# Designed miniproteins, single chains, part 41

Each design is a single chain, and the fold is of that chain. pLDDT is the mean over its residues in the fold that is shown.

## One batch from the design tools (miniprotein)

Design m1503
Fold by ESMFold2-Fast:
Structure m1503 (fold): chain A 88 residues (1-88)
Amino acid sequence: LEEEALELFKKALEALKKGDYEKAEEYLLKALLLQSEIEAEKFGIPKELAEEIAEESAKGLIALAKGDEKAAEEHKKKAEELEKKIKE
């Protein structure tokens, strides 16, 4: 699982280098979803919240790669608000 997530991160990075942002986002989301599922099981985090955090994180990283700092910051703030719900 950790190895599978790493492989997906590598594919996302390769897609970013080629300018294929759609494929990069797809691979990054899959990698983050696998990571969030592992963390949700280990730490008792609700799966739905972990998945939403993964989605916002993927979108934020792709926005940063595109140079859209405003969109990246918006997605980061959304992920932070979702993380607060886990602790409550």
Scores: mean pLDDT 77

Design m1504
Fold by ESMFold2-Fast:
Structure m1504 (fold): chain A 66 residues (1-66)
Amino acid sequence: SVKEQIKKTVEGLLNEDFETAERNLTGLLAIQYDPETLRKDILEPLRKAGKEEYVEPLELTIKSVL
């Protein structure tokens, strides 16, 4: 499910499990999932966890598929 893919992307990034994060994010981007929802559901948890260094590269990646 989309919710599970979002969850696994966030948890993967927070736990430095980049293989799981990349696999799930790639799936979300491949279906052209709504970028505003991706910003809210992925980037906001990363900001709250103090992982600002991941936010800007992900923002650019999400924008690149529009």
Scores: mean pLDDT 76

Design m1506
Fold by ESMFold2-Fast:
Structure m1506 (fold): chain A 80 residues (1-80)
Amino acid sequence: MVSEKLEEMSKELEEKGDLLTSKAFRRLSELSKEGKMSEESKELALESIEYYKKGDKVKAATSLTSSMLLDVADEVEKEL
C-alpha cells in the first residue's frame, strides 16, 4: 500500500540523518491514509522512493517536490 511504502521510506531516511526528507515522506503517508492524494501524486511519490533506492537524489527530490506541489494544488481546488 502506498502509505506503508511512504512510512517505511520516512524511517529509512531518518536513520540516515535526512530529517527534512523523512518528514516530507511522513506527511505524504498521512495524506495517503486520509485519501487526500491524487493518483498522479501517489505515482510521483513512489517514483521518488525508487530514485532514492537507486541513489539518484536529484530525480528523487524532483519527483517528491512535484508530488507535494500537486497535493497543495488539490487542496486549493477543493476551496473553489
Scores: mean pLDDT 81

Design m1507
Fold by ESMFold2-Fast:
Structure m1507 (fold): chain A 82 residues (1-82)
Amino acid sequence: SAHEEATKLFQEAAEAVKKGDLDKASELGVEALKILQDSGKKPTKEAQKALEEFVDAASDAEGLSDEQKEQAKAYALKLAAS
């Protein structure tokens, strides 16, 4: 499903952040967010958890700007509130 694909992409994005591949992490995270937006359905708990793990990894990562970290957190909060 679209939500399963988004969950997988967030998990891969979190792993990319942990490996220091911030460009790949950004591309995967943006793709996952687009899939969730385009689905028009409330995200699954699994998708929300994967997004939260991605945001946590990004918050702990060296080399991400404060703006990038805040954007990721803001989107995670928006999805959690939906």
Scores: mean pLDDT 71

Design m1508
Fold by ESMFold2-Fast:
Structure m1508 (fold): chain A 92 residues (1-92)
Amino acid sequence: MEAELEELRERLDRLLEEALAEAEEAAKRIEDEELARKALEALRRIGELEKEALLAKAAGDEEKAAKLEAELRRLREENLEVLEKLAEAEEA
């Protein structure tokens, strides 16, 4: 289990880095620099929480996973506008 969790963590780290690199490139298309910075910060925080939630699920820690998923949902809702702007920039 521990070795499998470490492999999962490495895989999630790589996926997060790739997603953040794409988002950073897309953010350059957002004219409002403050909004772009906030969107990238929100995406990084969301990605880190998603990684933690997936690792907790894989470890069988359902209570921790549920708490992280609730926090993740709240964070996405709180940052919906900036994340939507970033997604629009990615499609451009």
Scores: mean pLDDT 80

Design m1510
Fold by ESMFold2-Fast:
Structure m1510 (fold): chain A 62 residues (1-62)
Amino acid sequence: MPIDQTEVDASLAAMLAQITLRNEEKESERQVALARETMAALDAGDYERAIALAEELKRELK
């Protein structure tokens, strides 16, 4: 089993984005936009960008 930190971080980014999008009525427009951009980056295979966007989303959710 390849344990790749980037793959783990990308999976966590996907989960955070999906949770944020499910609660979009309670989240700010910025948080929803960051979640959508995170999903778009994941769909494009740009895991570094997705992780960076998810880190910004985490900061906004604190």
Scores: mean pLDDT 76

Design m1511
Fold by ESMFold2-Fast:
Structure m1511 (fold): chain A 71 residues (1-71)
Amino acid sequence: EAAYEARAAEAAALVPDEEASLRLRLELGDEQLALLDELLANTSDPEERAYLEAVRAKIEALRAELEAQLA
């Protein structure tokens, strides 16, 4: 626990600007959404599709919250 908290603090020190940190998190969210869209396009199982759509919606909601913080 202490070890990865130290790594997280070290990473935060590389991105001292809170706005820059939020922008990086948004970029990562966009990459995750693109990967999920590709998986959804290649998934024919309705249960797997529903699961991927739920994950996508959660990421979209988190991304919207981050965008609101930047606005």
Scores: mean pLDDT 71

Design m1512
Fold by ESMFold2-Fast:
Structure m1512 (fold): chain A 80 residues (1-80)
Amino acid sequence: SAEEREKLVEELVKRLKLDEEQAKNLRRYVDENKVSVETLRKILEFLDIGDENPDISFTEAAKKAGLSSATLAAFLKAIS
């Protein structure tokens, strides 16, 4: 749902401590690329894995979260 998607986007903004411009860029990325609720949940899981395993590589964390390298790269570019 749109409400569920917005809640997940707000959680990402909070966890990554994004400023107003970065948050706007994330919302634009999510809308323009029709990013699903399931994909947003995988990104949050990727962040959880990273927090719990400080020495893990981005590639390994993404694999554990079931997140594609293309999706991760696009997400990271959007918030940079």
Scores: mean pLDDT 85

Design m1513
Fold by ESMFold2-Fast:
Structure m1513 (fold): chain A 60 residues (1-60)
Amino acid sequence: SEMEKRRELIMESASLAVKAIGYAAKAVASKDEKERQKYLELLGKYNEESNRLDREAEEL
């Protein structure tokens, strides 16, 4: 059903947002510039994916 698909998208979006927060924490804790930049890139990637799934859920 559309309701089940919407719930799954919202749950996946939330999961990706939690991963993004994890990468933000790693970036802040990083003493190495290259590792910090890698974590900031992953933070951006997971935030963008989370936002896309959230938008997809709203359009159902």
Scores: mean pLDDT 88

Design m1514
Fold by ESMFold2-Fast:
Structure m1514 (fold): chain A 60 residues (1-60)
Amino acid sequence: MPTVAQLKAAGKTEEARAELEAKLEEARRALEEARAAGDLHAEIGAKLRVIGYELDLSLL
């Protein structure tokens, strides 16, 4: 699968946005699962992914 960076380099901004939105939803689900399980390490990792994808979306 092409990475978001590869899609941006190819000028495919809408495809890059769709990929980021999909990854953001997966990261948000992982965050909710980690919170429900009380897994602090998984929660921190998921939070960092959510922040990263939200930043990338804001820059598109």
Scores: mean pLDDT 79

Design m1515
Fold by ESMFold2-Fast:
Structure m1515 (fold): chain A 67 residues (1-67)
Amino acid sequence: MDPEVLEREVRLAMALIRYAVAKLQGDVEAARRALEEAIRELERLAALGVPDAEAELAAVREELAAL
């Protein structure tokens, strides 16, 4: 695996954990920031050709739009 892909997958996972925590706490601003971070990581993963990154990016964008 490309080291950049691994690093970004880890950052994506951390952003999604922060999103889940913020959503449980009702912190809309923290949830929005976490999804924006996840979107940035997914955009780069999609550009690197990571499978399913495009579909995950679409889903995360929908989640952000619903906030």
Scores: mean pLDDT 86

Design m1516
Fold by ESMFold2-Fast:
Structure m1516 (fold): chain A 72 residues (1-72)
Amino acid sequence: VAALAREAARLAARLLQEGRSVEEVEAELRRRFPGYDVHVQVTPVGDKLDVTVAVTAPDGTIGIDTETIDAP
């Protein structure tokens, strides 16, 4: 799940940079990774945003990864 969380975080960061909302990003991630629970947290860090994605597999295994992007 670590690799999946990494892919999900990278995709979430890209979609947020494209101007999508957190809700839209979570919906897209759930569509792309069926059966997984996805939670996206955006935290401001100075002039940047940390995009953290937690992915929970059907067996309960949790993967978490963070991508840092520039704030608009």
Scores: mean pLDDT 78

Design m1517
Fold by ESMFold2-Fast:
Structure m1517 (fold): chain A 79 residues (1-79)
Amino acid sequence: SMAEWEALFQSFDTDGDGKVPARPFLRFLFKALGLSPSEEQIEAAIARFDTDGDGTLDRAEFEALIRTLETDPSALGIA
């Protein structure tokens, strides 16, 4: 449910600024999905969803990631 994704977002939003660090969040997410991503795959996912290139995911980028996972988990390039 979205509530579970909200809890995950909040757990990584340590500064309360509405952004999460992209790399640690994506590592956790891939591990939670039972995947073993390479550094290159993590960088590709960051590049895809971190549209600002600031190393963080804001709420809109986070929601885009979750929608992608709900419709096509392989879109993260880890298939």
Scores: mean pLDDT 72

Design m1518
Fold by ESMFold2-Fast:
Structure m1518 (fold): chain A 93 residues (1-93)
Amino acid sequence: DLEREESEEGRRLRELAMLAIREDAAGALRAVLRLANERGHGVTAVAAASGVAAALAAGADRERIERIGERALELLRAGASVEEVVREAVELE
């Protein structure tokens, strides 16, 4: 539906995946991004990916990154703001 935004967000998701490779957690990030896309979140998938990228930068393990991504998607679906999602996703234990 939002073809222009989908194209831009798709590019950002690929950029985040490339950055994740540097942290040796590419598989986990790819799994979270794939889950977000399969759930049909579109723009919300970018927000979830941003939260995952922030957690990755903080040195989170692959399993933790997946849990953070799933939690972020749940919050976005419930109508939480991107700021709230990123904060909670990064701080999730």
Scores: mean pLDDT 55

Design m1519
Fold by ESMFold2-Fast:
Structure m1519 (fold): chain A 55 residues (1-55)
Amino acid sequence: SLQDQIDQLQQQIAQLSAQLQRLVDEGAPVEEIQRVVEQKNQLTDQLRALEAQLA
């Protein structure tokens, strides 16, 4: 269902947020941090598009 897709995206975004925090805390290269930020932003955009379909 559409709600199941939303729930899955929310879980993926939460996992990427946790990964991002670890990378920042560990002093990972800026390029690696930027890749994770971009991936998170793409999933967030997809989430918003799916939520718009609900109402």
Scores: mean pLDDT 86

Design m1520
Fold by ESMFold2-Fast:
Structure m1520 (fold): chain A 77 residues (1-77)
Amino acid sequence: IRELLERTARLAREAGDEEAARDAEETLRNLEKLIEEEAKRLGVSKAELEERVREAAEAALRLAEAKLAAVEAERAA
C-alpha cells in the first residue's frame, strides 16, 4: 500500500490539493505504527487491517485520478 499512498500524494500535489498531499505523506511516514495501533484498537489482525487499508488506498487513488482528470477537463473546456 506504500506505492498507492505515494501515487495518491503525487496526484494530490499535481491537482493542487496540498492538504491531501501532506496527509498522504504523513500517513506514509507513519504507516506501520498507524496500522499496528488501529488493528489493536479494532481487535483485528494486522494483516486484515492492511488489506482493508489497501482497498481504501486504491479507492483514494482512483478518486485522486478522477479529480485530476476533472481539473484538466475544466482547464481544457
Scores: mean pLDDT 71

Design m1521
Fold by ESMFold2-Fast:
Structure m1521 (fold): chain A 57 residues (1-57)
Amino acid sequence: SREELIEYLKEKLGLSEAEARVAVEILGLDKEKIEEFIEIYKTQGKEAAGAYLYSQI
């Protein structure tokens, strides 16, 4: 499921392998956090989504 999520984020958002892997490592398999990350990325862009990731550390 982790590798499937990495591929999903690569396809859905155009993330690189490294970017998708970092996102999954920080958010885990938490569906609510992943959905929020995707929503922020789609509506506010990559920089805002990155800030969200670092807020979860």
Scores: mean pLDDT 82

Design m1522
Fold by ESMFold2-Fast:
Parts: structure tokens; C-alpha cells; sequence
Structure m1522 (fold): chain A 84 residues (1-84)
């Protein structure tokens, strides 16, 4: 479970880099994340990202999953964010 959350956070950081540095659209970045999550067997997270792409709105379920993922990697994430 924690490994799936770590993957979700890593893919989110990669998607952010693609959008900010490579000029990839938010829609394309979300599609790539969903595809990678499906390949890894995380169909629930992939579905929630597809819903975000279609609606443009963060669902409660997606928000809870993001919060859980951040909490699971929080010690590492806090260290990186403190460095900035």
C-alpha cells in the first residue's frame, strides 16, 4: 500500500516537471500518470485521475487519496520541501 502511494507521489512530481519544464499540458500529464498507474495495477488512482481530467475538479475521493499518499511519504516530502 505505501509503495503505491510513493509511486503516486513520484508520478505527480514527474507530471509537474513535464508541465513546468517541458510545456506538456495538464491534460496530457494526467493521462500519462493514469496510464502508468494502470500499468502498476493501481486502477483506483488511475480512475480518479481520469475523472479529474474529464471534470477539471478534484473529487473528495481523489483529495483523500492524495492526502493519504502525502502522509505515507511525509518524512521524505517534508525534508525535500524544507530544502526547496
Amino acid sequence: MKERYRLLVELALEAGRLVTEEGVSDEEALELMAERLREAGDFESARLLEELRETGEVSEALRERIEAALAAVEPEAERLLAER
Scores: mean pLDDT 71

Design m1523
Fold by ESMFold2-Fast:
Structure m1523 (fold): chain A 75 residues (1-75)
Amino acid sequence: SAESYYLAGLLLKQEGKLDEAANAYKQAIELGQAEGADNKILASAYNGLGNVYKAQGKLDEALKAYEQALELKQA
């Protein structure tokens, strides 16, 4: 499920596995959009992805991920 990938992303980030964490959050977003998941889960996954990108110094990618999370919170 999207929630399972989101939780995997949290764990991988905790372990410092930033590339794997980013992949898990992307899978959570892709699967969540396909399954019509709650915007709260999608927003959390985008926020997690933004945090990973920020940790990697990918500031433009981080900003875009945070913007997606904010838009989902407004819906």
Scores: mean pLDDT 86

Design m1524
Fold by ESMFold2-Fast:
Structure m1524 (fold): chain A 103 residues (1-103)
Amino acid sequence: MVEEIADAILETVEKNKMGPGELASMLLSLYVAGYSREEVLEIARLLGERTGNKALPEAVERALDALESGAPSVVLPTPGKYLTAQGVVRERKEVVVPRTRAA
C-alpha cells in the first residue's frame, strides 16, 4: 500500500508539475486522513528518492513534529509562504494532539 500510494502521488506530481511544497502538503493530508506518522514518513522517503528531492523526508518529518507538538501552524520549505499558508489553513483547525487512532 505505501509503495502504491507513493506511485500515485509521483504520477500526480509529474502530470501537474507540482513543487515540493505541494508534495509535502499531500503527505500531511495523508496524516490527517489517518495514516500513521511512520507510513507518511516512509512515503516521503520513497518520493524523495524517486524525485531526487533529498530535503522532502526531512521537511515532512519536521512538519509532523510541529503538528504532534500542538503547534498552531506548519512551515514548509518551498515557495512561498503562500502555498504553505494554504496547507497551514487546512491543518490549523485540525492541529490537535495526535488522534488516538492516528499517532
Scores: mean pLDDT 61

Design m1525
Fold by ESMFold2-Fast:
Formats: sequence, structure tokens, C-alpha cells
Structure m1525 (fold): chain A 65 residues (1-65)
Amino acid sequence: AAAAIEAAAKARLKAETGVEAVDSGRFYDPATGLTVRIDPKEVTGQNEGRLALIVAEEAAAQAAA
């Protein structure tokens, strides 16, 4: 099921990077303590490391603004 696959992907992301997926477009960045929204097209097709970098960049941009 799609929900089970997504749950497994979220667990792997957290285990490998510390980033927590809240929903399909929203991620918690542990370094800043911020929850950021990422465009679904930037999420789709990315590996966990690349997605964590995108989340970290967006969280840093929001913290700086």
C-alpha cells in the first residue's frame, strides 16, 4: 500500500538524516527546530540525503528571514 511505503520512507529519512516527514510536503528539520514545506516536485525522486539537504536549506532560509 502507498501509505505503508511512505511510512517506511519517512522512517528511513529520520534514521539516516534526523529529518522527520510530518506529511507529504512538510518536514521537521532538527537542526533549526522548524517545520518547512517543500514543493512535491522537489521531494519526488530524491534520495534521503538530497531531501535532507533541501529541507535544511529551506529551514535555514526561513530562520534567516
Scores: mean pLDDT 70

Design m1526
Fold by ESMFold2-Fast:
Structure m1526 (fold): chain A 97 residues (1-97)
Amino acid sequence: MEKEIRAEAIEAFIRMHLAIGRLLLEKGDVEGALESVRRALELIKKYKEELPKETALELLERLLELAEEIKKVAEDKTPVEEVIEEIEKLKKEVEEE
């Protein structure tokens, strides 16, 4: 019960950062959008054992989609490519659990 409430709160915070990232990207704030992706990724890394596996994989896929959209408009693609690599690595680690 307590773990379920905590998992839902963590999921809500991750989804909030995803929503902020998409909003910032729409406004042309590429750097802010990428920072929102990094914040969401760090939350998944920190709480991956508390999140259901299916939820963690879904959130990582949504982060990957947003990061790929950021990459399309970013002038310097290197920081975005590094974040994409981190997302893919974490996704593989979660899938192998």
Scores: mean pLDDT 84

Design m1527
Fold by ESMFold2-Fast:
Structure m1527 (fold): chain A 71 residues (1-71)
Amino acid sequence: SMAEAEELLEEGKKLLEEGKFEEAVAKYQRSIELDPRNAEAWRNLGKALAKLGKVEEARDYIQKAEELKRE
């Protein structure tokens, strides 16, 4: 559900603030599976991946967030 996607996004944000980057990625990926048009989830997935040094993958997901935000 959209409510479940939003809850997962908020859990991911909390994990990101705690420096638990791998766990944050997992929450954001699950949120995107439920709501693939949520630009914030894609952007935060990119931020978490950048913290893990996956800079190319991070860039691609941040671009996806910008595309969705335009709509």
Scores: mean pLDDT 88

Design m1528
Fold by ESMFold2-Fast:
Structure m1528 (fold): chain A 96 residues (1-96)
Amino acid sequence: AENLILEGQRYLEKGDYDKAIELFEEAIKKDPNNWAAHLLLGQAYLKKGEYEKAIESFEKAIEIDPDNRAAWYLLGLAYEKLGETEKAKEYFDKAN
């Protein structure tokens, strides 16, 4: 699954979010408990402007690894993009 994640990150960096999503979804199919794949899937959705899907992916990452500060921070960013400022602040506080 590491090869799928690395390839997905490459497409994410190039701005090809649809290919990045496909590769991260394949990584998740191989290992559903890979929090990093869920985190990166959320980042791809966030960059694509699909904020509700980004939230769902970040929540999965947090469910697997609750100490993941990056996931809490990105969840806050996704809620901020939806205009839910108070929820965003709560999640930014959890990222500390």
Scores: mean pLDDT 87

Design m1529
Fold by ESMFold2-Fast:
Structure m1529 (fold): chain A 59 residues (1-59)
Amino acid sequence: SAASIEAGVAVVRRGAAELVRLGVISEAQAQKLVDEARARRLTVDEAERLLLETYLAST
């Protein structure tokens, strides 16, 4: 549903912002993750997986 996709995008937005705060990714990379989540219509579970994969790839 639209609400589910909005929830997934919100999860990525918050998680990506935290990764920027921790110095794991840049603000540009964070924006790309948000854009990808919206384009791919990610669910909350898929968004959490994307954030985890991004964190692991960056450390």
Scores: mean pLDDT 83

Design m1530
Fold by ESMFold2-Fast:
Formats: sequence, structure tokens, C-alpha cells
Structure m1530 (fold): chain A 102 residues (1-102)
Amino acid sequence: HMEELEKKAKEIYEKAVEELRRHFAAGDWDRAFEVVLRGLEEIANVGTEDVAREYGLKLLREFAELAEKAGIMRMEVRDVRVEVTPDGKRVLAPDFRVEEIP
């Protein structure tokens, strides 16, 4: 059961990373940002809180690395928190710092 939830989160993560790489290669930054937001929302609501936090953090760090390599921004991803909205839906709240690229 836990392995199935982890597999679903991993599949969402891997698909999001593939889409991110494609959009960054095309210079389509707006679509790259939309992919991250959608991936985080899907990851937040597919697994346990621990699985959501783990794969959400991985997705944010992959986005940060791709954005830095593309020369867009440098982002230090420290953590991600699982929060529950008033309607009972889960969201991932990133703890990050944006730095200027030298």
C-alpha cells in the first residue's frame, strides 16, 4: 500500500521533471512555472504527508537546478511544508530563498 503511494508520487515527479526539461529547453518559462505548480498540487494530494513532502522537495530542487542552469534565477530550497486548506485540500508550501545570479 505505501509502496503504491510512493510509486504514484514518483511517477508525477518524473513526468513533471521531463516536462520541465522540455519547457526550459524551449525557453518557455511560463509553462515551466505552471508545471511546477501543477506537480506540487498533484504530489500534495496523492500520497501521505511524508511522501508529499519528500517528492515535493525533490521537484522544487530539480526546478531550482534547471532554472539556475538556464540563467533565470538561483533558488535555495530549504524545506517544504504540507498545509491543509479550509476545504480540506492539501498544498505544499515551499521554504526557499531567491538569490541573484552573479
Scores: mean pLDDT 80

Design m1531
Fold by ESMFold2-Fast:
Structure m1531 (fold): chain A 78 residues (1-78)
Amino acid sequence: KAGDLLVKGAQAFADGNYEEAVKYFEEAIKLDPNLSSAYVMLGEAYDKLGDKEKAKEYYQKALEINPNNTRAKELLEK
């Protein structure tokens, strides 16, 4: 289930395993492409990996899915 993958990704992120977190969030998005929160989390993981351009792109995608995603708005505005 996509939600279960988000939990695993969040755990990997908390442990500092950002590349592993990216893989879980990407799998979650593959199962449910409309999970705005998954795009935010994927963006945060890419930011930790130093890929700020990808991070910004994923925050923008999160807002396309849910324009009221406060977290994505905050992260996009730097």
Scores: mean pLDDT 82

Design m1532
Fold by ESMFold2-Fast:
Structure m1532 (fold): chain A 75 residues (1-75)
Amino acid sequence: SMEELIKEAQELIKEASELKRNAKTEEAKTYYEQAIVYAGKAIEYARQGDLEKAKEYLEKAKEYLEKGKEAQKKA
């Protein structure tokens, strides 16, 4: 549902924000910041009723969150 998608995006923003605050590399920080931006866009599109774009941006947010975690492990 739209509400479930918004909740998932909000939880991702919270996780990415905590990971960004504790990140030791600029690469990881940049990926977490991008995840936050995409999750925010997912919420915006969901609230506009564009569930297809909301889902697309949530998937991008998840991808960048994982890229940040990978960059963090390689540091």
Scores: mean pLDDT 88

Design m1533
Fold by ESMFold2-Fast:
Structure m1533 (fold): chain A 57 residues (1-57)
Amino acid sequence: SLEENKKKLEELVRKLGEEKGLSEEEIQRIIDSATKAAESIPLDLMLALIKHELSKV
């Protein structure tokens, strides 16, 4: 479901963001952006994009 997908994205962003030392405000902004994008982008692609982008930080 969309809600389950949003929860998975939130958990991934929070985990990777904390590992990279991002602030709670930065993590929350990324979560808000990613969960909005998840309404139109498939979950598997969103997970891959988040992993790729946060690996650069």
Scores: mean pLDDT 78

Design m1534
Fold by ESMFold2-Fast:
Parts: sequence; C-alpha cells; structure tokens
Structure m1534 (fold): chain A 85 residues (1-85)
Amino acid sequence: SKEDQLLQRMQLNVGRKGDILDKSSDLDEESRKKVMELLKEADKLLDQAGDYYDQGDLDKAMELVEEAEKLLDEAEKIIEEGKKK
C-alpha cells in the first residue's frame, strides 16, 4: 500500500541521514558545510511529509519524501567525491 511504502521510505531515510552524518566528518570544511545544509533541508521536508501523512494526504507526503530523497542523493554524491581523493 502507499502507507506501507511511505513508512518503508521514511525508515530508510532515517538510516541514510545517520550514515551521511557519520561519513561527513571526514570531509573538508566546505563540503561538510554543504552536506549539513542538505541534511537540514531534507529534515524539514521529511517533517512536513510526516504532517501530511498524519492528515491522510499520502500524495503530498510522497512528493515531499521524493524531494528529500533527492537532497540525500546529492549529499551522498558529495561524500563519494570526497572519498576519491
């Protein structure tokens, strides 16, 4: 169901945020700052997604989760590029 899929994605995103935060400590100052800003924006979107989920607006909740996931993808890319030094 859409509800099960949203809950699965929310749990996955919590894990991704923790992994990104852990790996960001090894980055240079500018890259780490950018990753932290992306995490902050993703957190705001995920909080809003939770509010819409609680209101039964699953379509809006899913849209916000997908937006947050794009920010997490960008943060992960910065981390991967930092490791290739």
Scores: mean pLDDT 84

Design m1535
Fold by ESMFold2-Fast:
Structure m1535 (fold): chain A 100 residues (1-100)
Amino acid sequence: AMAKVTVKFDDGTEKTVEAPDLGGALRKVVELVYENKGKKVTLSPAEFANGTRLLKGETKDGKLYFVFEQADGRVVGYGATIEEAYEEAKWVAESDALRA
């Protein structure tokens, strides 16, 4: 099965990335986010609720950080890389799916 992730930018631009696994798809998303510095990004993987957003910010020291935020503003993932932030967000989403 192919992993498929849709990336939506705050300017309305939308792009779908595909890879044999989710890690490969996320690496492609990382490249797109770096190419689009200063824009907010929303991801729509199948395991996340609609409206989950990936936000990119910079610290005062110029370091990039990434935050996965649900539609209600709740932070579910944070990291120095999009992959780190996604692993946290994925775990939360999977935990919610396993909750009867």
Scores: mean pLDDT 65

Design m1536
Fold by ESMFold2-Fast:
Structure m1536 (fold): chain A 61 residues (1-61)
Amino acid sequence: SDEEIEEETLRLMLEAMFRLLRQGASEEEVVARAKAWAAEVHAQPTPEAALEVARRFVAEI
């Protein structure tokens, strides 16, 4: 369902943020990246497109 896709998208976003924190990124850097990522995810036309964007963010870390 779209709800399950949205939940997975959020889980991946949180995973990316936690990976940055574990790598020693500052709280300010993590918040700034999270805001940028959330904006890009929110701009996507479908839940599936948003999920693909979130997967890409995790893969880049």
Scores: mean pLDDT 84

Design m1537
Fold by ESMFold2-Fast:
Structure m1537 (fold): chain A 86 residues (1-86)
Amino acid sequence: MTLTLVYKNMSEEQIQKLIRYAEELKARGYDVEVEIKGNTLTITVKNLTVEEEIGEILRAIGLGLDGYKVTVTIDGDKTTIEIDFS
């Protein structure tokens, strides 16, 4: 499965934390692509298990509970999680 994580309107500290997270995923052997465009960071992870995808959804729900806007879109084997920090 392919997971796309989109983070919008981030602070510099949030960007640094998410870059570290992407590097941790790469170190664990995942196929990870990172794109930064202004205040938007996109992380694409390929070959995730269903259990690992659920873990990322739960992490995003935690951010939603903190008051951020979270959108989850599932289209077959592709999942997109969009988090807006504005």
Scores: mean pLDDT 76

Design m1538
Fold by ESMFold2-Fast:
Structure m1538 (fold): chain A 73 residues (1-73)
Amino acid sequence: SEVELMAKVLRAAAEELSKYDPETGEKALKAVEENKDDLKGLEEVGRELEEAVSKLDPEAQKAVAAAVAAAAA
């Protein structure tokens, strides 16, 4: 389902983010689990993750993008 795919992708992004920003990454992982059946909630988590990732250095951003791509495949 679309919700399951989005949750999977956002979980992958949050897990990778936690390697660079553990507090924000862990918070995002909890938010994904809390909203795993709520598409609108996941969309909000996605916006927060995108903002957090945009603050990382380019190498970390690339790592998060790779994790997202792998989860989406």
Scores: mean pLDDT 86

Design m1539
Fold by ESMFold2-Fast:
Structure m1539 (fold): chain A 76 residues (1-76)
Amino acid sequence: MSLEEQIEELVERAIEAARAGDLEAARRAAEEAARLAKEYLIEVEGKSEEEAERLAEEARERLIAEAEKLAEAARA
């Protein structure tokens, strides 16, 4: 499985966990997706380590924010 495929699976897992109301599982999946996204940005897209870390952190924060909204909607 490629890094891109692994990231896609983790993002899907985070969204599924959030929809089920499991925000802790969603956060764990988002953290793992961000870790792999940093590797992808460096190895595949040729980003610097600093730029890759910043972009991966931004993506993690956005995914967690979306997961929180989905989990809240699941409780409504």
Scores: mean pLDDT 82

